# Ledger of designs, part 33: designed miniproteins, single chains, continued (3)

Each design is a single chain, and the fold is of that chain. pLDDT is the mean over its residues in the fold that is shown.

## One batch from the design tools (miniprotein)

Design m9190
Fold by ESMFold2-Fast:
Structure m9190 (fold): chain A 99 residues (1-99)
Amino acid sequence: DRGALALAMVLLINGRSLEQIAEIMEKEGRLELAELLRSFLEQGRSRAEVVRYLADQLGLSPEQKAALIAALDKASADDMTPEQRAVLAELRRLAAEEA
Protein backbone atom coordinates (compact mmCIF):
# COMPACT_ATOMS: atom_id res chain seq x y z
CA ASP A 1 0.00 0.00 0.00
CA ARG A 2 2.02 2.90 -1.40
CA GLY A 3 -0.18 5.67 0.08
CA ALA A 4 0.01 4.33 3.63
CA LEU A 5 3.81 3.93 3.34
CA ALA A 6 4.07 7.50 1.97
CA LEU A 7 1.89 8.84 4.83
CA ALA A 8 4.08 7.07 7.42
CA MET A 9 7.20 8.66 5.87
CA VAL A 10 5.62 12.15 5.82
CA LEU A 11 4.72 11.77 9.51
CA LEU A 12 8.27 10.62 10.35
CA ILE A 13 9.80 13.62 8.51
CA ASN A 14 7.31 15.92 10.33
CA GLY A 15 8.69 14.70 13.69
CA ARG A 16 6.03 12.18 14.75
CA SER A 17 7.25 9.24 16.86
CA LEU A 18 6.90 5.65 15.66
CA GLU A 19 4.33 5.10 18.45
CA GLN A 20 2.20 8.04 17.25
CA ILE A 21 2.43 6.89 13.62
CA ALA A 22 1.45 3.31 14.56
CA GLU A 23 -1.63 4.67 16.40
CA ILE A 24 -2.57 6.80 13.35
CA MET A 25 -2.16 3.80 11.02
CA GLU A 26 -4.32 1.63 13.32
CA LYS A 27 -7.08 4.29 13.40
CA GLU A 28 -6.95 4.51 9.57
CA GLY A 29 -7.41 0.71 9.34
CA ARG A 30 -3.79 0.10 8.26
CA LEU A 31 -3.30 -2.70 10.78
CA GLU A 32 -0.36 -4.49 9.07
CA LEU A 33 1.65 -1.25 8.81
CA ALA A 34 0.81 -0.37 12.45
CA GLU A 35 2.12 -3.82 13.52
CA LEU A 36 5.27 -3.35 11.39
CA LEU A 37 5.99 0.06 12.99
CA ARG A 38 5.48 -1.38 16.50
CA SER A 39 7.85 -4.23 15.58
CA PHE A 40 10.48 -1.64 14.56
CA LEU A 41 10.03 0.07 17.95
CA GLU A 42 10.54 -3.27 19.76
CA GLN A 43 13.70 -3.86 17.68
CA GLY A 44 15.05 -0.42 18.69
CA ARG A 45 15.28 0.81 15.09
CA SER A 46 16.07 4.49 14.57
CA ARG A 47 13.78 6.84 12.60
CA ALA A 48 16.47 6.94 9.86
CA GLU A 49 16.46 3.11 9.60
CA VAL A 50 12.64 3.10 9.31
CA VAL A 51 12.72 5.81 6.60
CA ARG A 52 15.31 3.75 4.64
CA TYR A 53 13.07 0.68 4.86
CA LEU A 54 9.90 2.54 3.79
CA ALA A 55 11.77 4.33 0.96
CA ASP A 56 12.97 0.94 -0.34
CA GLN A 57 9.39 -0.42 -0.21
CA LEU A 58 8.20 2.65 -2.19
CA GLY A 59 10.93 2.12 -4.81
CA LEU A 60 12.52 5.52 -4.23
CA SER A 61 15.91 6.29 -5.82
CA PRO A 62 19.10 6.39 -3.69
CA GLU A 63 19.11 10.19 -4.14
CA GLN A 64 15.48 10.55 -2.96
CA LYS A 65 16.19 8.23 0.00
CA ALA A 66 19.27 10.29 1.00
CA ALA A 67 17.23 13.53 0.74
CA LEU A 68 14.52 12.13 3.06
CA ILE A 69 17.10 10.89 5.62
CA ALA A 70 18.71 14.37 5.61
CA ALA A 71 15.24 15.95 6.01
CA LEU A 72 14.79 14.10 9.36
CA ASP A 73 17.31 16.55 10.90
CA LYS A 74 15.32 19.64 9.78
CA ALA A 75 13.15 21.62 12.23
CA SER A 76 10.58 22.43 9.53
CA ALA A 77 9.92 22.14 5.78
CA ASP A 78 11.20 25.73 5.39
CA ASP A 79 14.67 24.52 6.47
CA MET A 80 14.72 21.88 3.70
CA THR A 81 16.41 22.14 0.30
CA PRO A 82 14.20 22.38 -2.84
CA GLU A 83 15.09 18.75 -3.63
CA GLN A 84 14.06 17.57 -0.13
CA ARG A 85 10.77 19.53 -0.37
CA ALA A 86 10.08 18.03 -3.84
CA VAL A 87 10.42 14.44 -2.54
CA LEU A 88 8.26 15.26 0.51
CA ALA A 89 5.60 16.85 -1.76
CA GLU A 90 5.52 13.68 -3.90
CA LEU A 91 5.06 11.57 -0.74
CA ARG A 92 2.18 13.84 0.36
CA ARG A 93 0.59 13.39 -3.09
CA LEU A 94 0.88 9.57 -2.85
CA ALA A 95 -0.61 9.65 0.68
CA ALA A 96 -3.57 11.75 -0.53
CA GLU A 97 -4.28 9.40 -3.49
CA GLU A 98 -4.88 6.50 -1.03
CA ALA A 99 -7.56 8.50 0.83
Scores: mean pLDDT 78

Design m9191
Fold by ESMFold2-Fast:
Structure m9191 (fold): chain A 116 residues (1-116)
Amino acid sequence: MSEDMKKLYEVILEITDYLIELNKDNPEVVAQLEKDRKRLEELVRNGASEDEILEAAMGMLLNAISQMTPEQREEFIKFMDEVVERVKKEESPEVAQNVEGLYRAAKGAYKGVMRS
């Protein structure tokens, strides 16, 4: 695995762990996130492409956001904003671009729910 792929995976796990903590009072959401985390670990172990890893991460984020309260969604978007700013400063442009892609997907899902 490339260094950029390792860094992207580490950021995705950080996001996943934050989602688990944010949803700790909802055991069904936590169970699904733990399954998604294991799937991501298996994809990385099996040498999956960056696109496959990003697709799996995006699916996990969209599913979690759909099950969260408005307050949890606001806290999550705030966390993602902080992660994007950190990654832009500390990581490669490729890692930053991919994390920004996940952030845009999360924000799109949040706006979609607010319009419903």
Scores: mean pLDDT 81

Design m9192
Fold by ESMFold2-Fast:
Structure m9192 (fold): chain A 64 residues (1-64)
Amino acid sequence: SEEEIKKKRRELVLEGASKGVEIIKTYVLYKTGEISEEEAKEKIEELVKEEEEIKKKLEELLKE
């Protein structure tokens, strides 16, 4: 139903936004010296991959 698709889209958008915020937080921790450059790069790479997976799922739902 339209309502179910709408709910699923909203959930994916919120998940993607959450990953984006985590990337920003990781960058800030790196800039303030709380984590190493190596740790920051690894965490951001993982978060970017997760964000890309969410983006693909969202694109599939939008084309339905």
Scores: mean pLDDT 84

Design m9193
Fold by ESMFold2-Fast:
Structure m9193 (fold): chain A 80 residues (1-80)
Amino acid sequence: SAEDAYRQGLRLLSQGRLEEAREQFERAIELDPEYARAWHYLGEVLYALGEREEAIEAYRRAIELDPEYEEAKENLAKVE
């Protein structure tokens, strides 16, 4: 499920396994493209990997899907 892929991504991210975390968040988005939290954490992983512009796009997508997502707004402000 999208939730399972998202949760696996969080676990991998906490371990610093950035490329594997990316794959799981991308899988969560493939299963549920409106999964705002998966877009947000994809942004976190992309930024950690040095993919700044892609991170900005992921954060913007999370905010578009959930305009009340304060953590995504704060992270976007830090990388813009």
Scores: mean pLDDT 89

Design m9194
Fold by ESMFold2-Fast:
Structure m9194 (fold): chain A 61 residues (1-61)
Amino acid sequence: MVSELVKRAVMAAVNKDLETAIESAKRVLEMNPSYRETLAEWMRGAGVPEEEIDRILEAAE
């Protein structure tokens, strides 16, 4: 389920687990590319710095 993967990506980013955050974000974007903005907004809302959000999403393709 996409929503479960989004939550996993956000929580991994908050915990500074970049590998899990990137892998989970990649799975979300493979299922639905339009979730890129949703991932960014949720990570931002959770307190993830903009530079880290950009790195995660760029690495996730």
Scores: mean pLDDT 81

Design m9195
Fold by ESMFold2-Fast:
Structure m9195 (fold): chain A 77 residues (1-77)
Amino acid sequence: MLSITEQAIKKARELSARVEMPEEETEELLELIKQLSDEQQKEALFALDRLATLSPEAARNGLLNLKRRLESLIAEA
């Protein structure tokens, strides 16, 4: 079975491709996810699952917001 990290990375990559997010933004998002704790990765996975149910435009905006939130969270560490 895939780890929580692997599941989060897979979902982020698949959703980013679906919403046509730039490759650079996608790579940055994946690197941020790798830096999260197990609990934070579970929360990120839950957020990605919710974003996957939205329209492509709303999901794209949600991914960019998630990326900014993760950047802030890591900067505080």
Scores: mean pLDDT 81

Design m9196
Fold by ESMFold2-Fast:
Structure m9196 (fold): chain A 60 residues (1-60)
Amino acid sequence: EELTKKAEEEIKKVRDEGFKKMQEASRKYREKGLFEQVKAVLEITDEMRKKIKEIREKAK
């Protein structure tokens, strides 16, 4: 249940990378409209959650 410092650092990297990807997706899909931007951001967020879950499982 408790995370190691290494796992916490990996989670932070995933969040930082995901944040950059969300900004890039927002710029890339701005011409397609708000719906496509939101969809892209949600997909990136879901991928981040999966990676964080994997890191947490490895830390157990």
Scores: mean pLDDT 75

Design m9197
Fold by ESMFold2-Fast:
Structure m9197 (fold): chain A 84 residues (1-84)
Amino acid sequence: MDDVRVDVSMTSMRTMYRLGRRSVVVQGIRNTLRNYPQYAGRLSDLARSMGMDDVSRLLRQAARDPSTVDDVVSQIDRIVQQID
């Protein structure tokens, strides 16, 4: 069930990225990481494919060490604020 929800969210994020809605994509990544931290690796790969190297690096950190998820979420929130 969680896999289906994450797959739908990732598909929506790819569509929003094609529409130039970068802030919406980054918010979607952050919300998915907060709710489903086990998918940090998949989210990192998605962010990399979209050229979001900064976000991808933070997600990879969360994938390696789940204790960093809250810190990574906070850092992604700062990135969202810079995009507006």
Scores: mean pLDDT 79

Design m9198
Fold by ESMFold2-Fast:
Structure m9198 (fold): chain A 66 residues (1-66)
Amino acid sequence: SEEEKEKILEKIDRAMTRYYLTGDRDYLVKVLKEAGIDDETIERILKAIDEGNFKEASKLVEEALK
């Protein structure tokens, strides 16, 4: 459902924020994998965050969950 999808997006957003603030890569990777996102897309998301491009990171997550 859209509500379940929104909860997944909220969990991922919190994990991305945690990665940005603390460098907790392992937690973010775990959350993204549990959401069914593939390894190639995960690496693209990590690169976007590392470059400070949170808009691109969020877009990649939303597109992967469509």
Scores: mean pLDDT 85

Design m9199
Fold by ESMFold2-Fast:
Structure m9199 (fold): chain A 64 residues (1-64)
Amino acid sequence: SVEEAIEALKKKSKKVAETVEKLRAGKISQEEAKKKLTEELVKLGYSEDHAEEIAQKITDYISK
């Protein structure tokens, strides 16, 4: 599930965890969160295309 993927990524990266929590708290926009998550996922070893897809799914899930 998307929630399980979010929790797994939060355990791997503090920056992912911080970005997710800021988005949930309404402190950053969905667009800014997607950008930050994509950048961090690329640093974790994902391709840019996969990182963008994952970031979009995460931000869509949280912003609903």
Scores: mean pLDDT 84

Design m9200
Fold by ESMFold2-Fast:
Structure m9200 (fold): chain A 106 residues (1-106)
Amino acid sequence: AKKKAQEFFKSEEGKLYAFEIVRAAVKKDKSSPLYGKYDWDSLEPEVEGLQNLDPSKMTNKIVKELTEALLKGDIEKAIEIIESLKEYLSEELYKKLIEKFKSFKK
């Protein structure tokens, strides 16, 4: 579980998914220091300086909790966190994230 998650988030696809998780988490937690810095609704993953965004270095509570769950191999907790972000993700991204995280259990 842990190794599969780490390998995925090192990939280009995984970096894009990590960015979308951060976007959703910041939109949910408006108290985040990042909330007021960018227009998160229109911000693209390729924005210079955000392409290498490391979720483990984020101060956002949701991102930190998700990162800790993944580092511990607690994929069920990680899925619960993604489910809590459903309203802040597109239906397509939500489905892809849930399917990908479920694959980490295998």
Scores: mean pLDDT 67

Design m9202
Fold by ESMFold2-Fast:
Structure m9202 (fold): chain A 76 residues (1-76)
Amino acid sequence: AEEEAQKLLEQGIEALKAGKYEEAIELFTEAVRLVPDSELAVQALINRSQAYIFLGKYEEAQEDALRAAELQKKLE
């Protein structure tokens, strides 16, 4: 699960850099689903928030940013 989630995070970041925002969102969503209470999920949520911003989906972007911040505090 963690190894699979790490690969999905890496593929999502590659898609994000290539401007494939919808593909990036799907990859980050699967990464979060596999390891929801992890530092990897924090990174996926932050990057998914950026993809949502590029697509003009500001409500979803803000929700992901807030969830990432809350999860990061939980992992401290």
Scores: mean pLDDT 87

Design m9203
Fold by ESMFold2-Fast:
Structure m9203 (fold): chain A 79 residues (1-79)
Amino acid sequence: SEAEKLKQADEYFKEGVKAFNAGDYEKAAEHFEKAAELYLSLGRKNKAAAALQLLAQVLEAAGDTDKAKQYQQQSSKLL
């Protein structure tokens, strides 16, 4: 089931990128948040950090700079 969870996390990450590129910030944030949660549960620190960095960028683009800084800090602590 670990491989299934990793595949699901990778799919959320891909869908997050697609949504972000389409300007769907709410959808992008939701997908990156789910990807980060799954990567963290699997101990995939580098992938979790990448998802949290993109989540921060989405939130900054949407005007939520305070939440963006929180996720950026969370990402940096994983590396």
Scores: mean pLDDT 90

Design m9204
Fold by ESMFold2-Fast:
Formats: structure tokens, sequence, C-alpha cells
Structure m9204 (fold): chain A 80 residues (1-80)
């Protein structure tokens, strides 16, 4: 899983460098999901924030909002 997270992050950086911000956002969102499954909440939030930024650069505000909701769910789970 940690190796998978690194692979998704590296692919996200590659797509971001190529200007494919939509695919970069998808890769960062996947890295966040995998980090969350490992219990690495802080890393998951970091990757989700990178996904939000990538989707915003792509003009995909709907996807950016979907990822933002995932961060909010993490915050609610920590309080409850």
Amino acid sequence: LEEEIKKEEEEGKKYEKEGDYKKAGEKYAKAGELALKLGEVDKAVEYYNKAIEAYEKAGDYEKAMEVAVKILEIAVDRVL
C-alpha cells in the first residue's frame, strides 16, 4: 500500500508536469484514498488537498468539491 501511494503520487506529479491536471487530480485523490486505508490521516488530507488544487487548475470544480467533502468527513470522524 505505501509503495502504491508512492506510485500514484509519482504519476500525479508526472501528469501535473505534462499539464494534464484532471488526471493529476485523479492520481492524487487515489493516493489520498490509499493513505486513508493505511490510517495515515494527515497524509491523506495532504494528497486530497493536492487533488483539489489539480482539479481547480483543470476547471473541474465539481470534482474539487467531491474531494473537499472527503476531507470534511475525515474531520467529522475525528470529532465523533
Scores: mean pLDDT 80

Design m9205
Fold by ESMFold2-Fast:
Structure m9205 (fold): chain A 77 residues (1-77)
Amino acid sequence: MDEIDRLLAEASQRAGAGDLRGAAELLVEAGELYEKEGDLVTAAGFYRAAARLYRSLGDEERARELEERAKKLLEKA
């Protein structure tokens, strides 16, 4: 399994256990790996998924940072 597949599997396990913050952190890490590989559209999707989880947790600052990061990537894609 590559690193991205591992992160997605672990994010799913954390979400299932009720650790939404841990799941969001792993989605950010997956997004960063896709960004590094040049898949900017997929990376933006992961940042937006993580932002939704942070917003549901009341972490509006982190959600906004991730949404702005996703927007910048989509401007380059």
Scores: mean pLDDT 82

Design m9206
Fold by ESMFold2-Fast:
Structure m9206 (fold): chain A 66 residues (1-66)
Amino acid sequence: LPELQEKVIEDAEKGDYRETLAKHTEEARKISEEVAWAVEFTVRYVEIQDRRKAELDALKAALEAA
């Protein structure tokens, strides 16, 4: 699981969340439904983190403009 999580995070950080989800979820589902769910959760977590970073960057820019 940790090795799989690391690969999923690396691929998700390359910016293709949908492709990463499809590829790794199929592989994980061959192991178990729970592992497939964990992969899906990890990809969504990285996506949320990327969005939060973008929001923080936007807030920082707004504060600099004030």
Scores: mean pLDDT 71

Design m9207
Fold by ESMFold2-Fast:
Structure m9207 (fold): chain A 77 residues (1-77)
Amino acid sequence: TLSPRENRVLQAIARLVAEKGSATPREIAEELGVSQPTVSRTIKRLEKKGLVRRERKGKKTYYTLTEKGSEALSASQ
């Protein structure tokens, strides 16, 4: 079960992945109107649950959904 903040962050990652192929903590923070530390703490919880994948490309860190992450979002539809 996801908290409301975890669900909102996971949805923002899904949307950014659909539009741009990946999401950064900065982009997620800007989309949700919250601070980057808040997003980073939430992402760490989502990683612990296996719902997002961390990927490093160059000097930036990107996140994508795992299969479990996609399932968690679609389970309510």
Scores: mean pLDDT 82

Design m9208
Fold by ESMFold2-Fast:
Structure m9208 (fold): chain A 63 residues (1-63)
Amino acid sequence: SKEKKAQELKDRINSLEEEIRRLETEGVRAAIDGDYDTANRLAQEIKRLEEEIKKLKEELDSL
């Protein structure tokens, strides 16, 4: 059903948003420690997850 699919998309979005929060915290710590290679890699991973969330939100809006 559309309702079940909407709930699955919302749950996926929430999980990805929690992952982004964890990576942001790790990225800030890496930057403070002067580990800019790690901070940059985490920033790139966050961008990928943000793009995935954008796609999932578009799917949710199309239901």
Scores: mean pLDDT 89

Design m9209
Fold by ESMFold2-Fast:
Structure m9209 (fold): chain A 80 residues (1-80)
Amino acid sequence: SKEELLRSLIENLEQAKTMSSEQAAQMVRALAETAKKLGLTEVANAAQSALAAIEEHADDPDKVRAVLDELIAKIEEAIA
């Protein structure tokens, strides 16, 4: 279901918070492409914005984690 799929994306983002900034960026890029292919336009747009922010702040793990937390929150709103 769409809900199960969105929950799976949240699990991937929680895992990304334990990764390097480069690995987190790769995870978010893959998530954005997956969301786009599935027609999840709002999620895809949020993920693209998050990717840009992660790449800009790649040397700041705290900012990268904050961006991932914001993306998780936006996907949780899409489930509700």
Scores: mean pLDDT 83

Design m9210
Fold by ESMFold2-Fast:
Structure m9210 (fold): chain A 99 residues (1-99)
Amino acid sequence: DEKKELAIRVLRRAIEALRELLKEVTDPEDKAALEAALAKVEEALKKLEAGEITPLEALEAVIAALREALAAVKDPEVKLRLGELLGLIGIERAILKLE
């Protein structure tokens, strides 16, 4: 399933991006927000791979998790990188809705 493969790739990229952010962040609140987002994205990937949720539902879960992290994070550089990731996933979600 092309849509499922696309969503899996998007979720894996989001996981990698969050892990890289976690290596750079030292603020405890920012770290906690990113760890919470990572856990939610990893759970969405697991459910998607198991066929428990649709590709669209998986992308929507990731968008929700990243929005929560963006609202909680204080570091403006981390906010910018989260915003860029959200924008990319939003584009991928729009592509996924095509046919």
Scores: mean pLDDT 86

Design m9211
Fold by ESMFold2-Fast:
Structure m9211 (fold): chain A 78 residues (1-78)
Amino acid sequence: MTPEERIQRYREAAREAQQRGDLLSAAESYHDLGNVLYESGRYDEASQYYQTSAQLATQAGDSDLAQQSQQNLQQVQS
């Protein structure tokens, strides 16, 4: 699967999860989207999605995912 195919897949998954109010699944999909964008050198977009993932993970009570997304956000901004 190419980076663009993975980006499209995670965008779709995140949108569907948010429409259903599934905060945890949305956070996971945004985290994965951030990872693919980071690997592709698209740091500004990766930063945005890591931040969104961290916010949604915190709301869902997943402290581990929130911490991972915050660490990845810091890495992108370095």
Scores: mean pLDDT 85

Design m9212
Fold by ESMFold2-Fast:
Structure m9212 (fold): chain A 67 residues (1-67)
Amino acid sequence: MDMELVDEVARLFGRRLAEAGLPAPEAFHVDVEGDEVTVKVTAATPELQARHERLAEEAVREARERL
């Protein structure tokens, strides 16, 4: 269900940010359309953006394995 998947992705993303010692992004949005999950993240720098996007992808993969 969309809400359960969104909540799980957000929780895992937050945990991964804390483990990596990274700040919260300026914006974070999870969009679920059927079996497609898209994460949009906005960060203060290009380097931080790339790191946040990588952790978001890992969170989506882990959330799908758990649900």
Scores: mean pLDDT 77

Design m9213
Fold by ESMFold2-Fast:
Structure m9213 (fold): chain A 50 residues (1-50)
Amino acid sequence: SHLEQGLALYAQQRYDEAIQHFEQALAGDPDNELARRMLETARLRRAELL
């Protein structure tokens, strides 16, 4: 699933790719709280990345 792929990419610190997968997960299930929280977290982490 997009959520699972996003989590795997997030663990690898591939935040841009993780964000894309979390956005797709949320598009498929707008009430997915985990996808929403992970998307917010990944965006914050990307902002810190050089």
Scores: mean pLDDT 82

Design m9214
Fold by ESMFold2-Fast:
Structure m9214 (fold): chain A 63 residues (1-63)
Amino acid sequence: LDPEALRARADVLEQGADEAEKAGNYKESATLYEGAARFYQLAGDTERAERMEKRAKEYRSKA
């Protein structure tokens, strides 16, 4: 697994989550943030992964 490719995938998922959040699709946003967190974790970016997990929990509570 290439960490650079994993981070790029996480970035795309984070962008999708931000767009879903703006549209009020909190359930979709939470799912996409969860996906981004997993790929950031695999890439070794633990700080960004933790931020994504916190956002996922926040928006899942609103879904």
Scores: mean pLDDT 84

Design m9215
Fold by ESMFold2-Fast:
Structure m9215 (fold): chain A 94 residues (1-94)
Amino acid sequence: MTVVELELVVENDQPVVTEKEFTAEKAGEVVTVKVKAKSVRETMVLIFLTNLETGETRLVASIYVPAGTEVEATFEITLEKAGNYRVEAVALPL
């Protein structure tokens, strides 16, 4: 089972980005994405999946993080095609 863990710490008004790449060996493969986000400010975390073969990027999830809190979220993504992918988490302070 492919598991991708992403951690974000927002300490100021600047956006924070983290990413990880992985390989899907077959179409229909499920990847589990675990996101841990800690923020001193109200923050929206956007989770993107990019197919590195095609360059197509899609929004998979959005997570609201209240000021001064830590949020953990887990998502399952079914991949349409085998190949190399990137999962990216973008924390946008509000």
Scores: mean pLDDT 84

Design m9216
Fold by ESMFold2-Fast:
Structure m9216 (fold): chain A 108 residues (1-108)
Amino acid sequence: SRPEAGLLELETADPAEQAALRVFAERGRAEPLTAESLREFLAEHRAELTPFMAELLRALASRMEATGTALVVVGVREEDGVLVVTLAFHPDLEAARAALAALRAAEA
């Protein structure tokens, strides 16, 4: 099953925020990101995030809670000193877990 997943890119040139978003991406590679996991990340890494990124992630968590959606990290890249984390939206946690398992199998 390949539902059409919307993509979101988180982009930052700030070194402290890049370090924080790498932790975010590693968590998203281990398991899907939920509204709860985004809120926990925000609480733990607030000092490393720009106000813009903190508000973006807060708004995203609220939307995910309202819609029951989950996120899968599908890519991490660096371009011209900018870190880009690519996320795919999934309709629920079960679909996100299946997508993450398939992605991890393809990378083996």
Scores: mean pLDDT 84

Design m9217
Fold by ESMFold2-Fast:
Structure m9217 (fold): chain A 85 residues (1-85)
Amino acid sequence: MLTYRLTIKTSASPGELTGFTAEILELILSMPGVRVLDVEIDKEKGLITITLEAESEELAREVAEKIKELAKERGIEVEITVERL
């Protein structure tokens, strides 16, 4: 497994951000071959940082893509950066 950092910059309000983060974590939990190591939330900046292990770079990118789909369904704009650690 390789370690990746997902930096998710959102248009979510502080009140929406906790619920959105919970939905992201439920989505990741449903994906085999991905393990969450750490989650950081900055409510004032609308920023979510997730550190995870994935079996492949393609799987880490699939996580980012699924988060974008979830955000679109919620009417939240997101910018996601994927970094290998």
Scores: mean pLDDT 86

Design m9218
Fold by ESMFold2-Fast:
Structure m9218 (fold): chain A 77 residues (1-77)
Amino acid sequence: MGLSPEALAAVLRVESLLIRGAVYLSIGDKEKALEAYRKALEAAEEAVEALRESDPVAAEIARGLAEAARRAIEELE
């Protein structure tokens, strides 16, 4: 079992934004980290809605990524 190419692309986009946020945070740029985490949250929520009927496993992964983004935003605000 594997993700469809579309589901994989959506998940990877969210993960790349979370990594960007973590990188900015590691160098002390909290403002850019927050921007990246907010974009990650938006992308994750879009992925959940797009995948919830067609790929529930990918939707669950996206939901977990959305929760990670929310926690990061809450810790920085």
Scores: mean pLDDT 83

Design m9219
Fold by ESMFold2-Fast:
Structure m9219 (fold): chain A 83 residues (1-83)
Amino acid sequence: DEERRQLARGALELAKNAIEALEKGDVDTAMRYLIGAAILASLVDEEAAKKFIEALRAVSNGDYEKAIELTKEAAKLLEERLR
């Protein structure tokens, strides 16, 4: 359980960094963080991982506001696992 909690914390930290990068317009950095978050989340929460993948698709489509929204939704799912 602790290993899964560490993965969830890692994914959550990457998600927060991705949101900050998107808010600053640093798309390339945000995509790297979202990829990392999706990989870590895939080992813990399939729904959170899917939302990070949807966020990556939104970034690729230039929809940065939607990408931030989806990343926040994924972060919320991960936070629920840490309670």
Scores: mean pLDDT 88

Design m9220
Fold by ESMFold2-Fast:
Structure m9220 (fold): chain A 76 residues (1-76)
Amino acid sequence: GLELAREALRLGEAGDAEGAIKKLNELAESGDLAAELGAGAGFTAYGTLLAVGVSEAEAAAKGAEAALRTLEALGG
């Protein structure tokens, strides 16, 4: 789970919103509860930021960051 979230953040920070969201979808489909919670936090942050006018690239990067931080909190 952590490696997918880290790759999503790397892609989002590079401006690849599509790649970041694809990695968050892979995280959601992992079948692991911690990964599903991480992906859920990521998509919630992404959708909220888009709704308040943040760019897709910035929203994707922040969503990936939220997913990573959630996984880190759940895994140690």
Scores: mean pLDDT 84

Design m9221
Fold by ESMFold2-Fast:
Structure m9221 (fold): chain A 84 residues (1-84)
Amino acid sequence: MSEEEKKEARKKALEIVAEAGRRHREEAEAALAAGDLERLAAVAERALREAREEAEKLAEEMPEVLEFVEELVAEEERALAEML
């Protein structure tokens, strides 16, 4: 795998995670405003699951995308656990 392909895989991983977060942003903000941490956790869990599923589709062509998404998801899961 070339350096260019590695950069592309990282870029796609970041885009996947960011897009999943954006799709659920309104619901997450509503949960935060209501102080509903259980709902916030459920919204985040759905977003992270969607990011993994999207990465799995790309993993056939770029396995590194799934690896990077898993790293990003694990970091976000840790941040959520500290908040909850």
Scores: mean pLDDT 77

Design m9222
Fold by ESMFold2-Fast:
Structure m9222 (fold): chain A 70 residues (1-70)
Amino acid sequence: GSGPEVRELQERLRKLGFYTGPVDGVADAAFRAAVRAFQRSRGLEDDGVPDAAFREALEELEKEEEERKK
């Protein structure tokens, strides 16, 4: 996959507590497991694919986190 895109998603999932591995841009089994864990937490199909629905759900949770800080 795209290294910069995977690295961005790893960093975002790590901040939300779904990913504990390194932010290295490698879409390995740990990254796919984190994607699936996030998908399940938001009621999405856990196919491990960070598609548009995944990105929208990720943005929504990040917005919820930011509103909590204010």
Scores: mean pLDDT 79

Design m9223
Fold by ESMFold2-Fast:
Structure m9223 (fold): chain A 65 residues (1-65)
Amino acid sequence: MEKVSELNKYMIKKNAQFRKALEAGDIDRAKQIGQETVEYLRKQGFNDTAQLIERQYQRKLAEYL
């Protein structure tokens, strides 16, 4: 019922791709997805969100090392 922004749609898709890469054991792909997502957010001016997402991805990656 509430509108989902294009940004939210993008984040849902990228989070799913990141999780699938980790579940597949493809750490390099997960790192690339994380970097692309963070860079996209910075380019859109969402610097605070980008920093939060970067920390979340780093934490998730550490659990698989």
Scores: mean pLDDT 79

Design m9224
Fold by ESMFold2-Fast:
Structure m9224 (fold): chain A 78 residues (1-78)
Amino acid sequence: MAAEAREQLERGRRAREEARRLLEELRKATGEEVPRLVGRVLRAIGDALDAYLRALRLAEEAGDEELAEEAREGLESL
């Protein structure tokens, strides 16, 4: 259980980092690239949200308060 929660937490962190990179690309983007990058950012944020929510649920079910706090911090950073 704790291992699964940690895997979801790491998945969320990777998706959040991808969203950050895409936001940096979006800042420099012009024309037709803008809607494409916006779509990719939204997907990455959605993936991070799903992963952090799963990590939070699994951590709470396992009684791992520290891991649950890390998942909440991940959600707050979105």
Scores: mean pLDDT 84

Design m9225
Fold by ESMFold2-Fast:
Parts: C-alpha cells; structure tokens; sequence
Structure m9225 (fold): chain A 56 residues (1-56)
C-alpha cells in the first residue's frame, strides 16, 4: 500500500470513528477527493480503514 492511501485510511478512521459502517464508502469518497486519489485508491482506503477499525 502506498503512503498516501495509508495516511488517508488513518485519517478516515480517526476523523469518522463514530460514523456507521454503511456511511464509510460515502466518507471514503470525500477523503479520497481531498487526498487527490482515484477510484481504485479510494476503494483501497476504504478496505484499509475497515482493517484498522477491526484491529482496534
């Protein structure tokens, strides 16, 4: 995983920790645009954010 995707995923988890999982895809798109990520990278951010959340 590239540094930008990891950073975006950690940002998503930290900022939206109280957001229900069903809204995470929507928020991942917002964060992805903020970090200048494409659709595939945004999906990777969502996948990594879910992993980080599950590990906590």
Amino acid sequence: MNVTVEQAARFLVTLFSDVPEERWEEYARIVGKYFGLDEEQTREVLRRARELRAAA
Scores: mean pLDDT 74

